# Ledger of designs, part 68: designed miniproteins, single chains

Each design is a single chain, and the fold is of that chain. pLDDT is the mean over its residues in the fold that is shown.

## One batch from the design tools (miniprotein)

Design m2349
Fold by ESMFold2-Fast:
Parts: structure tokens; sequence; C-alpha cells
Structure m2349 (fold): chain A 69 residues (1-69)
């Protein structure tokens, strides 16, 4: 299913929205946003489950939680 990754772009300060297929793709996209300076990322799963991560390990946990909801 499709995951939505929402975060604040650290360069523009605007909300950025990305999409990924599957929890692994969502975790990778969320981790990249955090690496690029986003303070946190919100992962929304295909069933509407949401979770927030503030580190790469939390991004993996957030993608899994969003997938399981």
Amino acid sequence: GTFTITYTDPVTGEEAVGEATGASGAAASAGMALKDGAPEVRVTGPNGGEAVGRSPLEAIAAARAAADA
C-alpha cells in the first residue's frame, strides 16, 4: 500500500509531502528527511494509521506502526 510522509522542509520551512510504497520505502524516505534536517516526520499508512519519528530508528518504528494500524 501507499504511505505518506509529511515533514517540514528544513530549507524552505514549508510542509513537504512525499509518498512511498511499503513500510521499508516509508522508513527510508522518513530517515532521509530527518538526515536532511527535518525536526520530525509523520508517516501515514494506507489504512490511515499515523506515527511520528524524530530519528532514523524512530522512523523505522513509525513506518511499522503506521503499516500495522
Scores: mean pLDDT 80

Design m2350
Fold by ESMFold2-Fast:
Structure m2350 (fold): chain A 83 residues (1-83)
Amino acid sequence: SEKKDAAYRIAYELSGNGLGGEAARLIIELTEKGYSPEEAAKKVLSLFPLGSARTGASAVLKLYEEGKASENEYEAAKLVLES
């Protein structure tokens, strides 16, 4: 997905490691599959170190600022950052 690849690239630019990129991809993938923002955030936080999860969430927020992420993706990312 072009959106998932863009989120990965932004996260990688922020952190220099791939785990933040994979966390960003997972936020988008779970929300696109119909997971609630709360379910998506909980799953990402369970699978990634907190720093990587937060980097991925920050990348999704940047996509939202550019008009390229959904409201559900924004809410999931915000919940990860509030953890």
Scores: mean pLDDT 88

Design m2351
Fold by ESMFold2-Fast:
Structure m2351 (fold): chain A 66 residues (1-66)
Amino acid sequence: STSFSAAERERLARMIRAANLAMERADPSTVARTLGISRAAASRIVRAPSEGEISQLVVEAARRRA
Protein backbone atom coordinates (compact mmCIF):
# COMPACT_ATOMS: atom_id res chain seq x y z
CA SER A 1 0.00 0.00 0.00
CA THR A 2 1.15 3.55 -0.74
CA SER A 3 1.98 5.69 2.28
CA PHE A 4 0.22 9.07 2.11
CA SER A 5 1.48 12.23 3.80
CA ALA A 6 -0.97 14.72 5.32
CA ALA A 7 -0.43 16.98 2.29
CA GLU A 8 -1.19 14.12 -0.12
CA ARG A 9 -4.41 13.22 1.75
CA GLU A 10 -5.48 16.88 1.68
CA ARG A 11 -4.75 17.09 -2.07
CA LEU A 12 -6.79 13.92 -2.75
CA ALA A 13 -9.73 15.23 -0.69
CA ARG A 14 -9.65 18.56 -2.55
CA MET A 15 -9.51 16.77 -5.93
CA ILE A 16 -12.53 14.58 -5.13
CA ARG A 17 -14.55 17.55 -3.84
CA ALA A 18 -13.59 19.79 -6.78
CA ALA A 19 -14.43 17.09 -9.35
CA ASN A 20 -17.88 16.57 -7.81
CA LEU A 21 -18.54 20.33 -7.72
CA ALA A 22 -17.42 20.77 -11.35
CA MET A 23 -19.51 17.82 -12.58
CA GLU A 24 -22.56 19.50 -10.99
CA ARG A 25 -21.57 22.73 -12.83
CA ALA A 26 -21.09 24.60 -9.55
CA ASP A 27 -19.96 28.23 -9.43
CA PRO A 28 -16.34 28.52 -10.68
CA SER A 29 -15.34 30.58 -7.63
CA THR A 30 -16.21 27.64 -5.34
CA VAL A 31 -14.11 25.25 -7.47
CA ALA A 32 -11.27 27.82 -7.52
CA ARG A 33 -11.27 28.06 -3.70
CA THR A 34 -11.39 24.26 -3.35
CA LEU A 35 -8.34 23.70 -5.61
CA GLY A 36 -6.46 26.94 -4.81
CA ILE A 37 -6.49 28.04 -8.46
CA SER A 38 -7.66 31.10 -10.40
CA ARG A 39 -11.32 31.63 -11.27
CA ALA A 40 -10.37 31.51 -14.97
CA ALA A 41 -8.83 28.03 -14.56
CA ALA A 42 -11.85 26.87 -12.52
CA SER A 43 -14.25 28.24 -15.17
CA ARG A 44 -12.39 26.17 -17.80
CA ILE A 45 -12.87 23.04 -15.64
CA VAL A 46 -16.63 23.53 -15.03
CA ARG A 47 -17.17 24.21 -18.76
CA ALA A 48 -15.40 21.01 -19.87
CA PRO A 49 -17.71 18.98 -22.17
CA SER A 50 -17.40 15.61 -20.36
CA GLU A 51 -17.03 14.26 -16.82
CA GLY A 52 -13.82 12.52 -17.92
CA GLU A 53 -12.32 15.83 -19.04
CA ILE A 54 -13.41 17.51 -15.79
CA SER A 55 -11.68 14.76 -13.77
CA GLN A 56 -8.50 15.06 -15.87
CA LEU A 57 -8.35 18.86 -15.53
CA VAL A 58 -8.95 18.66 -11.75
CA VAL A 59 -6.14 16.11 -11.33
CA GLU A 60 -3.79 18.22 -13.46
CA ALA A 61 -4.59 21.44 -11.55
CA ALA A 62 -4.10 19.75 -8.16
CA ARG A 63 -0.78 18.17 -9.21
CA ARG A 64 0.59 21.44 -10.64
CA ARG A 65 -0.15 23.32 -7.40
CA ALA A 66 1.30 20.64 -5.08
Scores: mean pLDDT 76

Design m2352
Fold by ESMFold2-Fast:
Structure m2352 (fold): chain A 106 residues (1-106)
Amino acid sequence: KAEALALLEELKAHAAERLPESLRDEVLAYFDEAIAAVESGELSPEAALRELALNITGLLIRELPELSEKLMELLREALRRLYAGDFRGAVAALKEMIDLAAEAMA
């Protein structure tokens, strides 16, 4: 739980640094919701990361539809790692998704 919260906070900070203002506020709201759900015990870290991954991917596909195939590949990879118990690897896949979106909007 503590390690998962630290990884979510690090990923949130990375998103805040990398994403433009047009995406930043909505993405950070998804992080705040996921972090709050884990802290309250409403969701497990795995369930919170799953919801976060789905919400971020949905937003990015709406804003960058030309990247939808690559974004869906990264989502599937994140979920596959999460299913395998690799929480850190799933966070890394979400970080790649954020970096891909940031590069496309540069």
Scores: mean pLDDT 87

Design m2353
Fold by ESMFold2-Fast:
Parts: C-alpha cells; sequence; structure tokens
Structure m2353 (fold): chain A 78 residues (1-78)
C-alpha cells in the first residue's frame, strides 16, 4: 500500500539524514550548505508525510521522498 511504502521511505530518509549529518564537519562550506538545505527539505517532507491523509498528496510526497533519498544516496556515494 502507499502508506506502507511511505513508512519505509520515511525510515530510509531518517537513516540517510543521520549519515549525511555525520559527514557535515568534513565537507567544504559549499557542500555543507547544499547538504543542510537538502536535509531541511527532507525533514519538512517527513513531517508532511506523517500528517497527510489525502491519497493524491501522499503520491506527490512519495515521489519527492524518492527523489531526495536518491540525492542523499548519490551524495554519500561521491
Amino acid sequence: SIDEEMEKLIKKAEELIKRVEDQLPSLTPEQRALAQMEIGHVKRLIEAAKKETDPEKKEQIVKSLKETIKWMEEFLAA
């Protein structure tokens, strides 16, 4: 279900946020600013996901979470 998918994406996003935050002290100022901006965006999406009841809006949040998760995974792999 979309709710189960959303729950799994929230858990994955929270785990990735912790990993990105752990790397912040070793980043350049430019990389740190970009990472902090993305972390803020993901945290807002997680908050929205936990409160959302509209199925169409849930689909939009799921798409956004997948995009931000991909960005964080690529950031951590670089």
Scores: mean pLDDT 87

Design m2354
Fold by ESMFold2-Fast:
Structure m2354 (fold): chain A 94 residues (1-94)
Amino acid sequence: GPYGLQQALNLILRGRRLFREGEEAARQGDLETARRLYEESIRLYQESIDLLSFLSSNDPDSSNRSQASTLLSTGQSNLRRVQRALEEVDRRLA
């Protein structure tokens, strides 16, 4: 069956929470914890992007397709932000 918009939104919210926790860990100098939290945040955002991409093309409700398309752009921007934060942590651990 098709994915639900609510499921995609939940993944974004979870990814955002883990990103914030990762930023806090990095601020405290716990780079190993920050790395793990950023990697998990990336996985959740990527899953959300996959769901939103499917919904933007396949949801029977045109309003849901429009919302999915808008959130897809937001999810992609959030993913790039977390990827940059992970790169910074990886440089500090090297």
Scores: mean pLDDT 87

Design m2355
Fold by ESMFold2-Fast:
Structure m2355 (fold): chain A 69 residues (1-69)
Amino acid sequence: MSLEEKLEEARKNLQKVKLYPVDSKEPRVYAAGLLTVLSEEGNLTTVKALVSPEGETLVVDSEKTEIVE
């Protein structure tokens, strides 16, 4: 399942997502509806850039991203 598919599933179910930033060992959890995806078409299909509610740009591993309640 792609990052976009995970985010849409979580948004419609009012769930959170657990993100794994590539430069951090600490996962981060956000409500899916508060996240904006910036990059879909990069040469690296396993990492995506998105913006947090605070305006922070996060680069995350799309395959490790989990839907959480």
Scores: mean pLDDT 73

Design m2356
Fold by ESMFold2-Fast:
Structure m2356 (fold): chain A 82 residues (1-82)
Amino acid sequence: EAVAVIDEFAAKVPNPTVYIPGNQRGLRIKEIVQAKYPNVKIVTFGLGPEDALEALAEVNKDPEHTIFLSYSGVASLVTDYI
């Protein structure tokens, strides 16, 4: 589950960045994470394929300190536009 993955990552990494999709589920996860881990940097990305690819490119620059959360269909959306 997304929150459990963030819990594990935040315990291992002192200054984590989490990329969260800007859908209803993602915004709920953002609220929970901000309340539980105020030192975690949260970046929301749009639901479009360019936004998802841009977020993935940022994650790939610092994969040790960054986590990317996908939502149902994001892989399909990215594939449809590549």
Scores: mean pLDDT 66

Design m2357
Fold by ESMFold2-Fast:
Order: sequence, then structure tokens, then C-alpha cells
Structure m2357 (fold): chain A 97 residues (1-97)
Amino acid sequence: MEVHVVAVGEGSKEAAERAMDEVIRLLKELGIDGPVRRTLEVASKETVDEVYRGALAAGPDVIKEIKTDLENAVGVGLADVDPRGPRLIVAVKLEKK
């Protein structure tokens, strides 16, 4: 099974890479340690702001919304590596290979 981690954010590549690393660590803690692909995408500020602010309001519960289904599941985890930095959305896609 392949894990695809997509970071979508406004601004820093470095912050996005740190956020991806944190999501990968959480996936390994949950027992999802298959091969990992990383993709960085830049979205519109409005799209990133909308989802990011919603998740900040939800707090730690956002991590619990990651779907653990191992077949064609899409989970959305938010990693806030720097709350004063660029906004980041990290999406996790589990693909059957």
C-alpha cells in the first residue's frame, strides 16, 4: 500500500516539508508505514485560509479525522508547524497498489 502526502500551502517550502514530515510521523504511529510520496502544491490564499482557519478552530480533533481505511481512503490532517508562519494543509491519500 502506498501513502501519498500532499502539502498545500501559501508560502514557505521549508514549512510545508516540516508539516509533511510531521504527518508521516503520525502515520507511522498509527501503523501506516508503507512507501511515501511527497507532493508540494501551492493553492490560492482563499482556499488555504478557509480550510486552515476551520481546522485551527477544531484543534487536535482534526488529526482524528484522518481516515484509517487502507483502501482508497483520503484523510485530511492539518499540520501547523509555525502558527505565525505560512498556512498549510496536509492531505493524506492511501492508495492500493
Scores: mean pLDDT 52

Design m2358
Fold by ESMFold2-Fast:
Structure m2358 (fold): chain A 62 residues (1-62)
Amino acid sequence: IFAPASLVPQLVAQLQAQGVKAVDQTNGTGVLSDDAVLVYSSLSDADFALLEPTAKEIRFVF
């Protein structure tokens, strides 16, 4: 998932509370299991807005 830096901690916490494997990969190359969700804090608000409808299904972005 792409996410604005200000929203990443809240998104990670909410996804983990729902049993989703969410991790902050702001500075790293993500290597994921098939059930993992990546949340990036280095992306702009504009980038997040483009992905919002599919956020729950996006496991990695960069």
Scores: mean pLDDT 55

Design m2359
Fold by ESMFold2-Fast:
Structure m2359 (fold): chain A 90 residues (1-90)
Amino acid sequence: DPREELRELLLELIGKGFGELRQRLVEAFEKLGKPESARTIRDAVDHVSRLYDEGRITPEQAADVLTTVIEHLAEKDGISLEEILEELRK
């Protein structure tokens, strides 16, 4: 299930730090030719990072929010979650 694989990968990247997560997600969408979605996901990561620093959200909740945002962006841009996963794994 690409949605569950994405969630697990996002949770792993959150464990490495929101800065690395931010960079990898932005680069993935830019490489897929979706600079508007790259900006949207950047802002979403910055938002959940701030909520996490404030103690308002768990890493698991942050991964859930970001998975939902990425699904929405993938549908809007006509790209698959598998293409995003492949780009994130490079």
Scores: mean pLDDT 89

Design m2360
Fold by ESMFold2-Fast:
Structure m2360 (fold): chain A 79 residues (1-79)
Amino acid sequence: SDYEKLKKALELLKKMIKEGKSVEEIKEKLMTEVKMPEEEAEAMGRLIEAAKKENAVDDLIKLLEEQIENLDKIIEKKK
């Protein structure tokens, strides 16, 4: 399911941000673990860099948690 793959990608992204991983490490793991295309991984890297620049990393984590919860509700309704 594309929703399950997206949820896994967002959970991995959230975990790595919380662990203080570099943008380069996050991009590499998204490409290797969830098979994200390079262009999408680059877009995620830019989003993380913007959040760090604006001191909005906690807000980004909250948005990721909300998206993960919404995806989980969609996945569960289709089982």
Scores: mean pLDDT 81

Design m2361
Fold by ESMFold2-Fast:
Structure m2361 (fold): chain A 119 residues (1-119)
Amino acid sequence: KVSLTESGGGTVPEGGSVTLSSSISGLDIAKAGLAWYRQRPGEPAVLIASLGFVGGELLIPESVRGRFSLSRDVSKSTAYLEMRDLQREDTATYTEAALGLVDGKVGLYRGEGVPLTVV
């Protein structure tokens, strides 16, 4: 069974920094595609970062380029979204997703989401 356990988030001051993490079990994180989705209040969820799907990091919205970075620690089986110079528009729920093979089947697995409020 694949499980994504997210942590971090909460209330953070504008201009501050936070790192969201996702502890991944049941999937080889070294061979997985990893992604983070953002859902702002009243808006649909959008892909904001991905790693490993095409061999590199891809940041989708211009507003997060240079401020957000996605990484993984294979030894800890954990994915990270590092966020700096936080702005009020970064207030959202952030959800980690992982794409990989389990028992010969390609699956997309998602966490429950981590709320972040920038004040």
Scores: mean pLDDT 81

Design m2362
Fold by ESMFold2-Fast:
Structure m2362 (fold): chain A 80 residues (1-80)
Amino acid sequence: SAEQQFQQELDTGLALAEDIIREARELGRNDIVERAEQLKAEIQALRDSGSFSREARRRAVLLGSELTMLEIKLYVDKKS
C-alpha cells in the first residue's frame, strides 16, 4: 500500500541519518552529528505517529532534503 511504502521511506531516512551520524563522528563534525540526531528524532516521531496525511508526507520531503544537505557538507569536508 501507499501507506506501507511511506513507512519504508521513513525507515530509509532513519538509516541515512544513522550513516550521516557515524561518518560525522569519524570526521569530528559535532555540528553535523547534532543536526543529524535532531533530524533522526523528527523522522522517528513522524514514523511513530503513523500519519499519512499530506502534511506528514510534505514534512518527510523537507526532512529528507535536510539530510541531503548534511551529506553534501560531509562530502565537502572529506575533499577539504
Scores: mean pLDDT 88

Design m2363
Fold by ESMFold2-Fast:
Structure m2363 (fold): chain A 66 residues (1-66)
Amino acid sequence: SKAEFEKRLAELRAQIEKLEKDKSVEAKRELADIYLELSQLYAVLGDFALSNKYAQRASKLRLELL
């Protein structure tokens, strides 16, 4: 349901806030994975602008970790 997607979005946003406080490489990798999940979730909700934004953030962060 839409309510289940909204709950998952809130959970992912809370996890981002925690990971942003951790400057480790491991936290950055987890943050990139969360951005990708947000991108996929926004695509399912029909918000392609936010989907693309988070996909780009995930890709940029992964490139920085190479």
Scores: mean pLDDT 84

Design m2364
Fold by ESMFold2-Fast:
Structure m2364 (fold): chain A 89 residues (1-89)
Amino acid sequence: MLEVKASVELNPDGTLTVTVELTGEKNVPVQVWLYFPDTGKVESVGTAMAGETLTKTIKLAPSETVNTITAYAAGPGELVQRATVTLKR
């Protein structure tokens, strides 16, 4: 079964680096995206195989405040998996 884990780091320049770790069957491509409930924003991370790790650096607008990020992963025949991470300030 597909599993997703996520972590987030706030960089000194105000960008966010999000890391998504995928585990499960390695023979099926998985689509990964991020949702930002504080802003309603959705960002595609890309497609990877289970067992891989994806990273994405996101530039925030000067007025954007992001406290929570939800990472989603979906593969064929799998339920959509999610992991939510909260920025510690």
Scores: mean pLDDT 76

Design m2365
Fold by ESMFold2-Fast:
Structure m2365 (fold): chain A 70 residues (1-70)
Amino acid sequence: SLLEEIKKLLEEIRKRAQETVDKIFKEAPGKILENIKKTYGKEMTEEEFKQYLIDNLVKRELERIAKELE
């Protein structure tokens, strides 16, 4: 069904966002991550900051898809 396809798409988007954030945390120099956290997440824990980045990537991907459907 269309609903099942939408659910699968959302799960895939979330998975890709998590993989991207995990890669950034493994490969980016610590000073770059600290600068981003200071700008966008001053009061966040590391876990909250990671979740913030995941949520932001998911939001941006959904906005991109929505724009392409217009």
Scores: mean pLDDT 75

Design m2366
Fold by ESMFold2-Fast:
Structure m2366 (fold): chain A 96 residues (1-96)
Amino acid sequence: ASPEEIAEYEAEHAVELVLTVAKQLGIEVSEERREELFRRLREEYLRALETLSPAEAALRYAMALVRALAEVAGLPLPPETEEGVQEAIERIRSLL
């Protein structure tokens, strides 16, 4: 599959998970919000696939999903979360 096809597939599944969690929490997600989340996740996943190793890309997918869940739940993520992800990526690179 092309990177675009992989990014779309991963983004579709991530959005489905976000919507499932939102529903369980009694949070309503509009169609506009769903489309916005899908586009952002797809773009981030595509960028990760084009620039990172498979292991590093998987870590970026997980963090993008966590951010989407936090946004929908109305929970703030500390700025250090992005720094921690970048540090983890650099550590993985040093081991490979």
Scores: mean pLDDT 75

Design m2367
Fold by ESMFold2-Fast:
Structure m2367 (fold): chain A 109 residues (1-109)
Amino acid sequence: MEAERKEEIERLREKAEEAVARVKPKADAVYAADGEGSNERLRAAHEELEAEVAGMSVAELRARLGPLGRTILRLARMEEPDTPERELLKGALLQERQLELIEELYAEL
């Protein structure tokens, strides 16, 4: 039923949003301490990660996904069924790693 599919998408979206909300206080603290420096470090790390992800195989991308990345991937597959699996995996990994980078920066405070 379409209702069951919509309910599952909504549930996965809420779960992903909750994960982002849990990281928000850490992001706020990082930006409050050194917004300009933190932005430069996040940008550099993002560029490095994006280059690494572009070179990864499907197996390598799958192996690097954590629990949040797997949730993002499941949601993306349901919302973008015509997108190639490699692109969905890359997107999920990049989103998960961005949140991990914020936690790493927070640990350095």
Scores: mean pLDDT 76

Design m2368
Fold by ESMFold2-Fast:
Structure m2368 (fold): chain A 91 residues (1-91)
Amino acid sequence: MEELLEAIDEIAELTDDPALGEKLKELVREFEEALRRGDLVTAEILAGSIVMSLAMLLQSERLAKAPQDVLDRLDELVSQITEKLDAWLKS
């Protein structure tokens, strides 16, 4: 879980969007709570919400003008988050 929160912090820093970072961290905490209580349906919905929020960020006009190295790093971080969420759901 700490690795997910660290990846989200880096995304917030790269995009200069602390509000997005806090929202994503809240969704990650809710996801962990759903997993802890065995609510896999809610956990899957929350994981989907996180992935959708990140996909919408990558498609935003704000990031369309970002340097390629920033875009490449964001893609890596989004892939890491998606992989971690999938691993937790499949556990």
Scores: mean pLDDT 80

Design m2369
Fold by ESMFold2-Fast:
Structure m2369 (fold): chain A 91 residues (1-91)
Amino acid sequence: MFEEMTTSPELTEEQKEALLEAARRVRRLAEEGAPPEELLRAIDELIAIAEAAGVAEVDVAMMRMIRGIGVATGEVAEAALRVAELALRVL
């Protein structure tokens, strides 16, 4: 049943490690002042990993929204930090 399938972390250890490494990479790149194009690429890779891992669609949608705001405002580094923190909260 769908309710049972949507409760808490169903992530495998491999999926958790992939998501954790991707989130840490995005956060580190933002802290190191990486170019916007590199940050956006890292964010997109993190979102793809989260979606493939079965992270809740609401959290994935929030990641995409934060990315979009970063692009629209030019605050890509701030968006990267927020997306990385959201991904780490899911773990």
Scores: mean pLDDT 79

Design m2370
Fold by ESMFold2-Fast:
Structure m2370 (fold): chain A 60 residues (1-60)
Amino acid sequence: SEMRKIVLETAETFGETYSKLLAELKKKNNGKDPSLEELVEIIGEATAKALEREKELLAK
């Protein structure tokens, strides 16, 4: 179904963006684990990117 495709691609975009941002944040923190506040920030950014992808898919 179209909904299944949208959900899957949106979830994949979130996961890829989150993983990239987490790696960058750990590098900036000299390998130290991020704080909860830092994790909330990158979750927000990954969510925004995923919603952008969802909008692109829904425009077709």
Scores: mean pLDDT 83

Design m2371
Fold by ESMFold2-Fast:
Structure m2371 (fold): chain A 66 residues (1-66)
Amino acid sequence: PRIDLSRIAKAIYEKYGLKFKNDQQVVDAIGAITGIVSDDKRLNPNSEEAKKIADALGLKVGELYE
């Protein structure tokens, strides 16, 4: 399944008031919030990283995916 960056962007906007112009800015913001680094424009978290992202944003792990 693919990461739903639009849903993640909305969650970050609701919690931090940040708006994003592109997918890379969303990935960079996830890294800043959680400490998870991705070399790709698309985020590919493992199970533990997905839990950290979900917990940091107040989301369920399943809500990270399309």
Scores: mean pLDDT 74

Design m2372
Fold by ESMFold2-Fast:
Structure m2372 (fold): chain A 123 residues (1-123)
Amino acid sequence: MKTILETLKELAEEIERIVQELLEALKRQDFQKVEDLLSELQKKVERYVMMVREIARSFEDEEKKKQLEKLIVEAEEIFLKMQSLVRKSLEDPSQRDTLLEQIKELWEEYNEKLKKILEVIEQ
């Protein structure tokens, strides 16, 4: 459990770093960097979700499994919305500032879901 939890924490920190770099690349209009970072972020998020689902399957507590699956679904929905807004910001620079603000808000919601996932696992 501890080693897996440490890996999840490292992965969450890596995701946070990539999101911060992505926001800075968007501000600078470095669109190639944005696409590269989106690809990297997608891979890290997929790995995180796979690891959480493996942990959930190992639990005998059905309520704990249910809580984790609900949090994963909610986090995936937020992540898809973030990706959509990032792509829109690449297509329409005139909306960039408004879309950046919305992306930051969705990132805060996403990060809250990741924290709740870790709390359920540590119980």
Scores: mean pLDDT 83

Design m2373
Fold by ESMFold2-Fast:
Structure m2373 (fold): chain A 98 residues (1-98)
Amino acid sequence: KEELLKLLDKLEELIKKFKENPSEEILNEMLKTVLEITKKADELGLSLEATVLLTALALHIIGYQIELDLGIPISKEEHEQLVNALLSLVDELKKLLE
């Protein structure tokens, strides 16, 4: 649990950095961190609820990556909405872990 919480803290800091500087490098590091969290959660046998929240985190990041790869313009409002959604999901995961 402690190692998983540290990974969630790392993800939260990456999301905050992404808010200030929406770089592909930070986005890729965020996705990598979610995958590490997902692997650790699976090893720990976390609940279906945790799996759903982790899947939502991954899909939001992947969706943004796909939009960038397709050259779809992302507005400042859409960027802020994504950041807020990701931070909310991280907060819910932390609460679920007690």
Scores: mean pLDDT 81

Design m2374
Fold by ESMFold2-Fast:
Structure m2374 (fold): chain A 65 residues (1-65)
Amino acid sequence: MIKFTPPKNPAAQPYWDEAKALAEQKRYLEALRVLLAGLREFPDDEGLLANIEALAKEAKSVLPD
């Protein structure tokens, strides 16, 4: 299960909410794309970076090999 860290910039909240909803549906690639789009608008947001790392780690844990 992915533990989502809130974004440091509240303006990034919509990207965080959408990515979390996609990840809960196990749509990890789409969730990652949303977080990357958020990071493109807010490149210094530590929370978005942490969530990208957590999502990538969780996605690897569910891969068959």
Scores: mean pLDDT 74

Design m2375
Fold by ESMFold2-Fast:
Structure m2375 (fold): chain A 65 residues (1-65)
Amino acid sequence: SESDKAARVAGKLIRLMGIGTVTVKKVDGKKVLIVSGVPEARRDEVAATLDEIGKELGYETEILP
């Protein structure tokens, strides 16, 4: 359901907020989910989580150091 989808996305976002700074920008009508301040050792974990959120929401994603 939409409610279940929202709950899963919220849990993943909370996890990312514990790792780096999470921001959302709107560029040319598209939302981009950005995580900055990500330690190199955690980049793969963040990339996997962001890919899942991006697929669920139709957002583009970006990781910054």
Scores: mean pLDDT 83

Design m2376
Fold by ESMFold2-Fast:
Structure m2376 (fold): chain A 68 residues (1-68)
Amino acid sequence: SIDEIVTEFFLYYYQTTSSDQKEIAEEVGISQSTLSKQKKRLKKELEEGKISDPLLKKLFEKFLKEKE
């Protein structure tokens, strides 16, 4: 889905920069509301074991641990 593509793009961008979540979200055009929704979705998908790629799992864990 488009939301999954946006999340993957955001996580890719996040791993290559030292900027915080809010700054990165503004640069890529993602609203804070969208960011919060994606965090909730990723947490649920991790808990349900739907993420099998080890690299994506690590990136998602990093994203979820970041303070708002």
Scores: mean pLDDT 65

Design m2377
Fold by ESMFold2-Fast:
Structure m2377 (fold): chain A 79 residues (1-79)
Amino acid sequence: SAAEEAAANVRRALEANGAPEELIERLTEMVRTGDLSDLPAIAREIVALDLAASVLTALHDSGREDLARRLAEAIAAAR
């Protein structure tokens, strides 16, 4: 499915940028399911690890512009 392909692409991009596996699993689950309940916690972890640019680029490159926008808003709120 398109969601599974987007999740796989996001995983590959995040692995290339050295993101921790726990964060990758949580992000790819969110991408795969569309369940945003973990979004505030994910955004705080992204800020703590300075991965905002890498994560947002991966979502944009995967065609998930709506999710990238929502994550960017959550990241701004977590700063």
Scores: mean pLDDT 82

Design m2378
Fold by ESMFold2-Fast:
Structure m2378 (fold): chain A 69 residues (1-69)
Amino acid sequence: SPVEEARRRLQALADAAKEIAEINPSGKEKVKEQLRKGVDEIAAEVAKRTSPEEAERLRAYGEKLIDEI
């Protein structure tokens, strides 16, 4: 499903972001901003293909992933 595909994409992006932040902690804020932009882009696609409600859930999931970095 588009939601499951989006969640997998976000998890992969978050995993990469976390590794980058661990290598360079001073770049952590910039990495979080890049990930937030990715969340917004993927959520906008989910809204078009499914519903605004699923997109909102995906944004919440993305914010949780960002907070874990």
Scores: mean pLDDT 85

Design m2379
Fold by ESMFold2-Fast:
Structure m2379 (fold): chain A 65 residues (1-65)
Amino acid sequence: MEIEAADAIMELLSKKPMKKKDLIEEVSKRTGASKSTVSKVLKEMIESGIAKLDKKTGIVSLDKK
């Protein structure tokens, strides 16, 4: 479940940055994971530097150079 949620987050963010709320909702629908599980996985990805959260806009993106 956690691995599937992380893969879905990466796939969605590889296409475009998304608002945290919209990202959690979409990943939850695609994977069947709860919104709390998706939120936890996203938080871990941000803490590890795989994803970035813009605190002012609420937008999440991959670390694309």
Scores: mean pLDDT 78

Design m2380
Fold by ESMFold2-Fast:
Structure m2380 (fold): chain A 94 residues (1-94)
Amino acid sequence: SLRPGLLAELLKIYKIEDPYEAGYKLGKFLVEQSEEIFEWVKNEDYDKVKHEVRSVLHLLEAITGEKLSDDEVDAFLKGAIDGAKETVKERLKA
């Protein structure tokens, strides 16, 4: 089951008005929380990353009752890949 503190962090990200910025912060968060997602991004397996981001997005939509438009989903996914990539670059430099 989803840890309550983790859900609270996801809900804070979802409240960000710009879908790209919200996605960017989610991508960073997922890489920071998951070695498996870090490895997917490092190996350029972006389809797996997008699938996980869509799953999180569907969960947040179900909890909040707020549904993103198709354009907002596309912006969110682009942000998430960009944020995930940047976090992997930062981690590899450290």
Scores: mean pLDDT 85

Design m2381
Fold by ESMFold2-Fast:
Structure m2381 (fold): chain A 79 residues (1-79)
Amino acid sequence: GSKEAKEEILEIVREMTTETDVVKLIGLVLRVMGILLDNPLTEEEKEEVIKEIREALEKETNPEARHFLEIILKLVEKS
């Protein structure tokens, strides 16, 4: 359900903050996209995910990780 989808997306966001391999980062983005397509989040769940991504972006120094986190942010906002 959407609650499990939210938790999985949050785990992926946390994994992205420690990942340095671009191919793995691409895979994580594709996984988030698949989760969002199959499991529509509630507005409240979207706000929680957006908050976590914004907090991750404030702390992230890896430019590739920042780029892919920004992609996920837009995907969640548009979903």
Scores: mean pLDDT 85

Design m2382
Fold by ESMFold2-Fast:
Structure m2382 (fold): chain A 105 residues (1-105)
Amino acid sequence: QGLLYRMAGAGFFNNGDYERAIKLYKEALELEGPEDAISLRNLGLAYAKMGNYEKALSYYNQAIAAARPDSPLLPTYYENLAAAYEKLGKDDEAAAARELAEAAA
């Protein structure tokens, strides 16, 4: 059930409808729970596409916290975090996040 909301959200995201994507990813989180790292990361991506990098950072940090230490997606989450820091002009934090991405790979 949460998977269907994530798939629908991805469809809207790919069509550039980030507001609809956000609504569907939030519905996925309500069904899957706060440890749904995939939906949290997807919310971060959608907010980043809308230029809301502060919310993107919040969701990427939540995705990292929710992810298992052995998750193959952890490097991607750190890369997303680094890109959001760069957009906010926080280059030192972006560099640190990229080092964490390399360490998690």
Scores: mean pLDDT 86

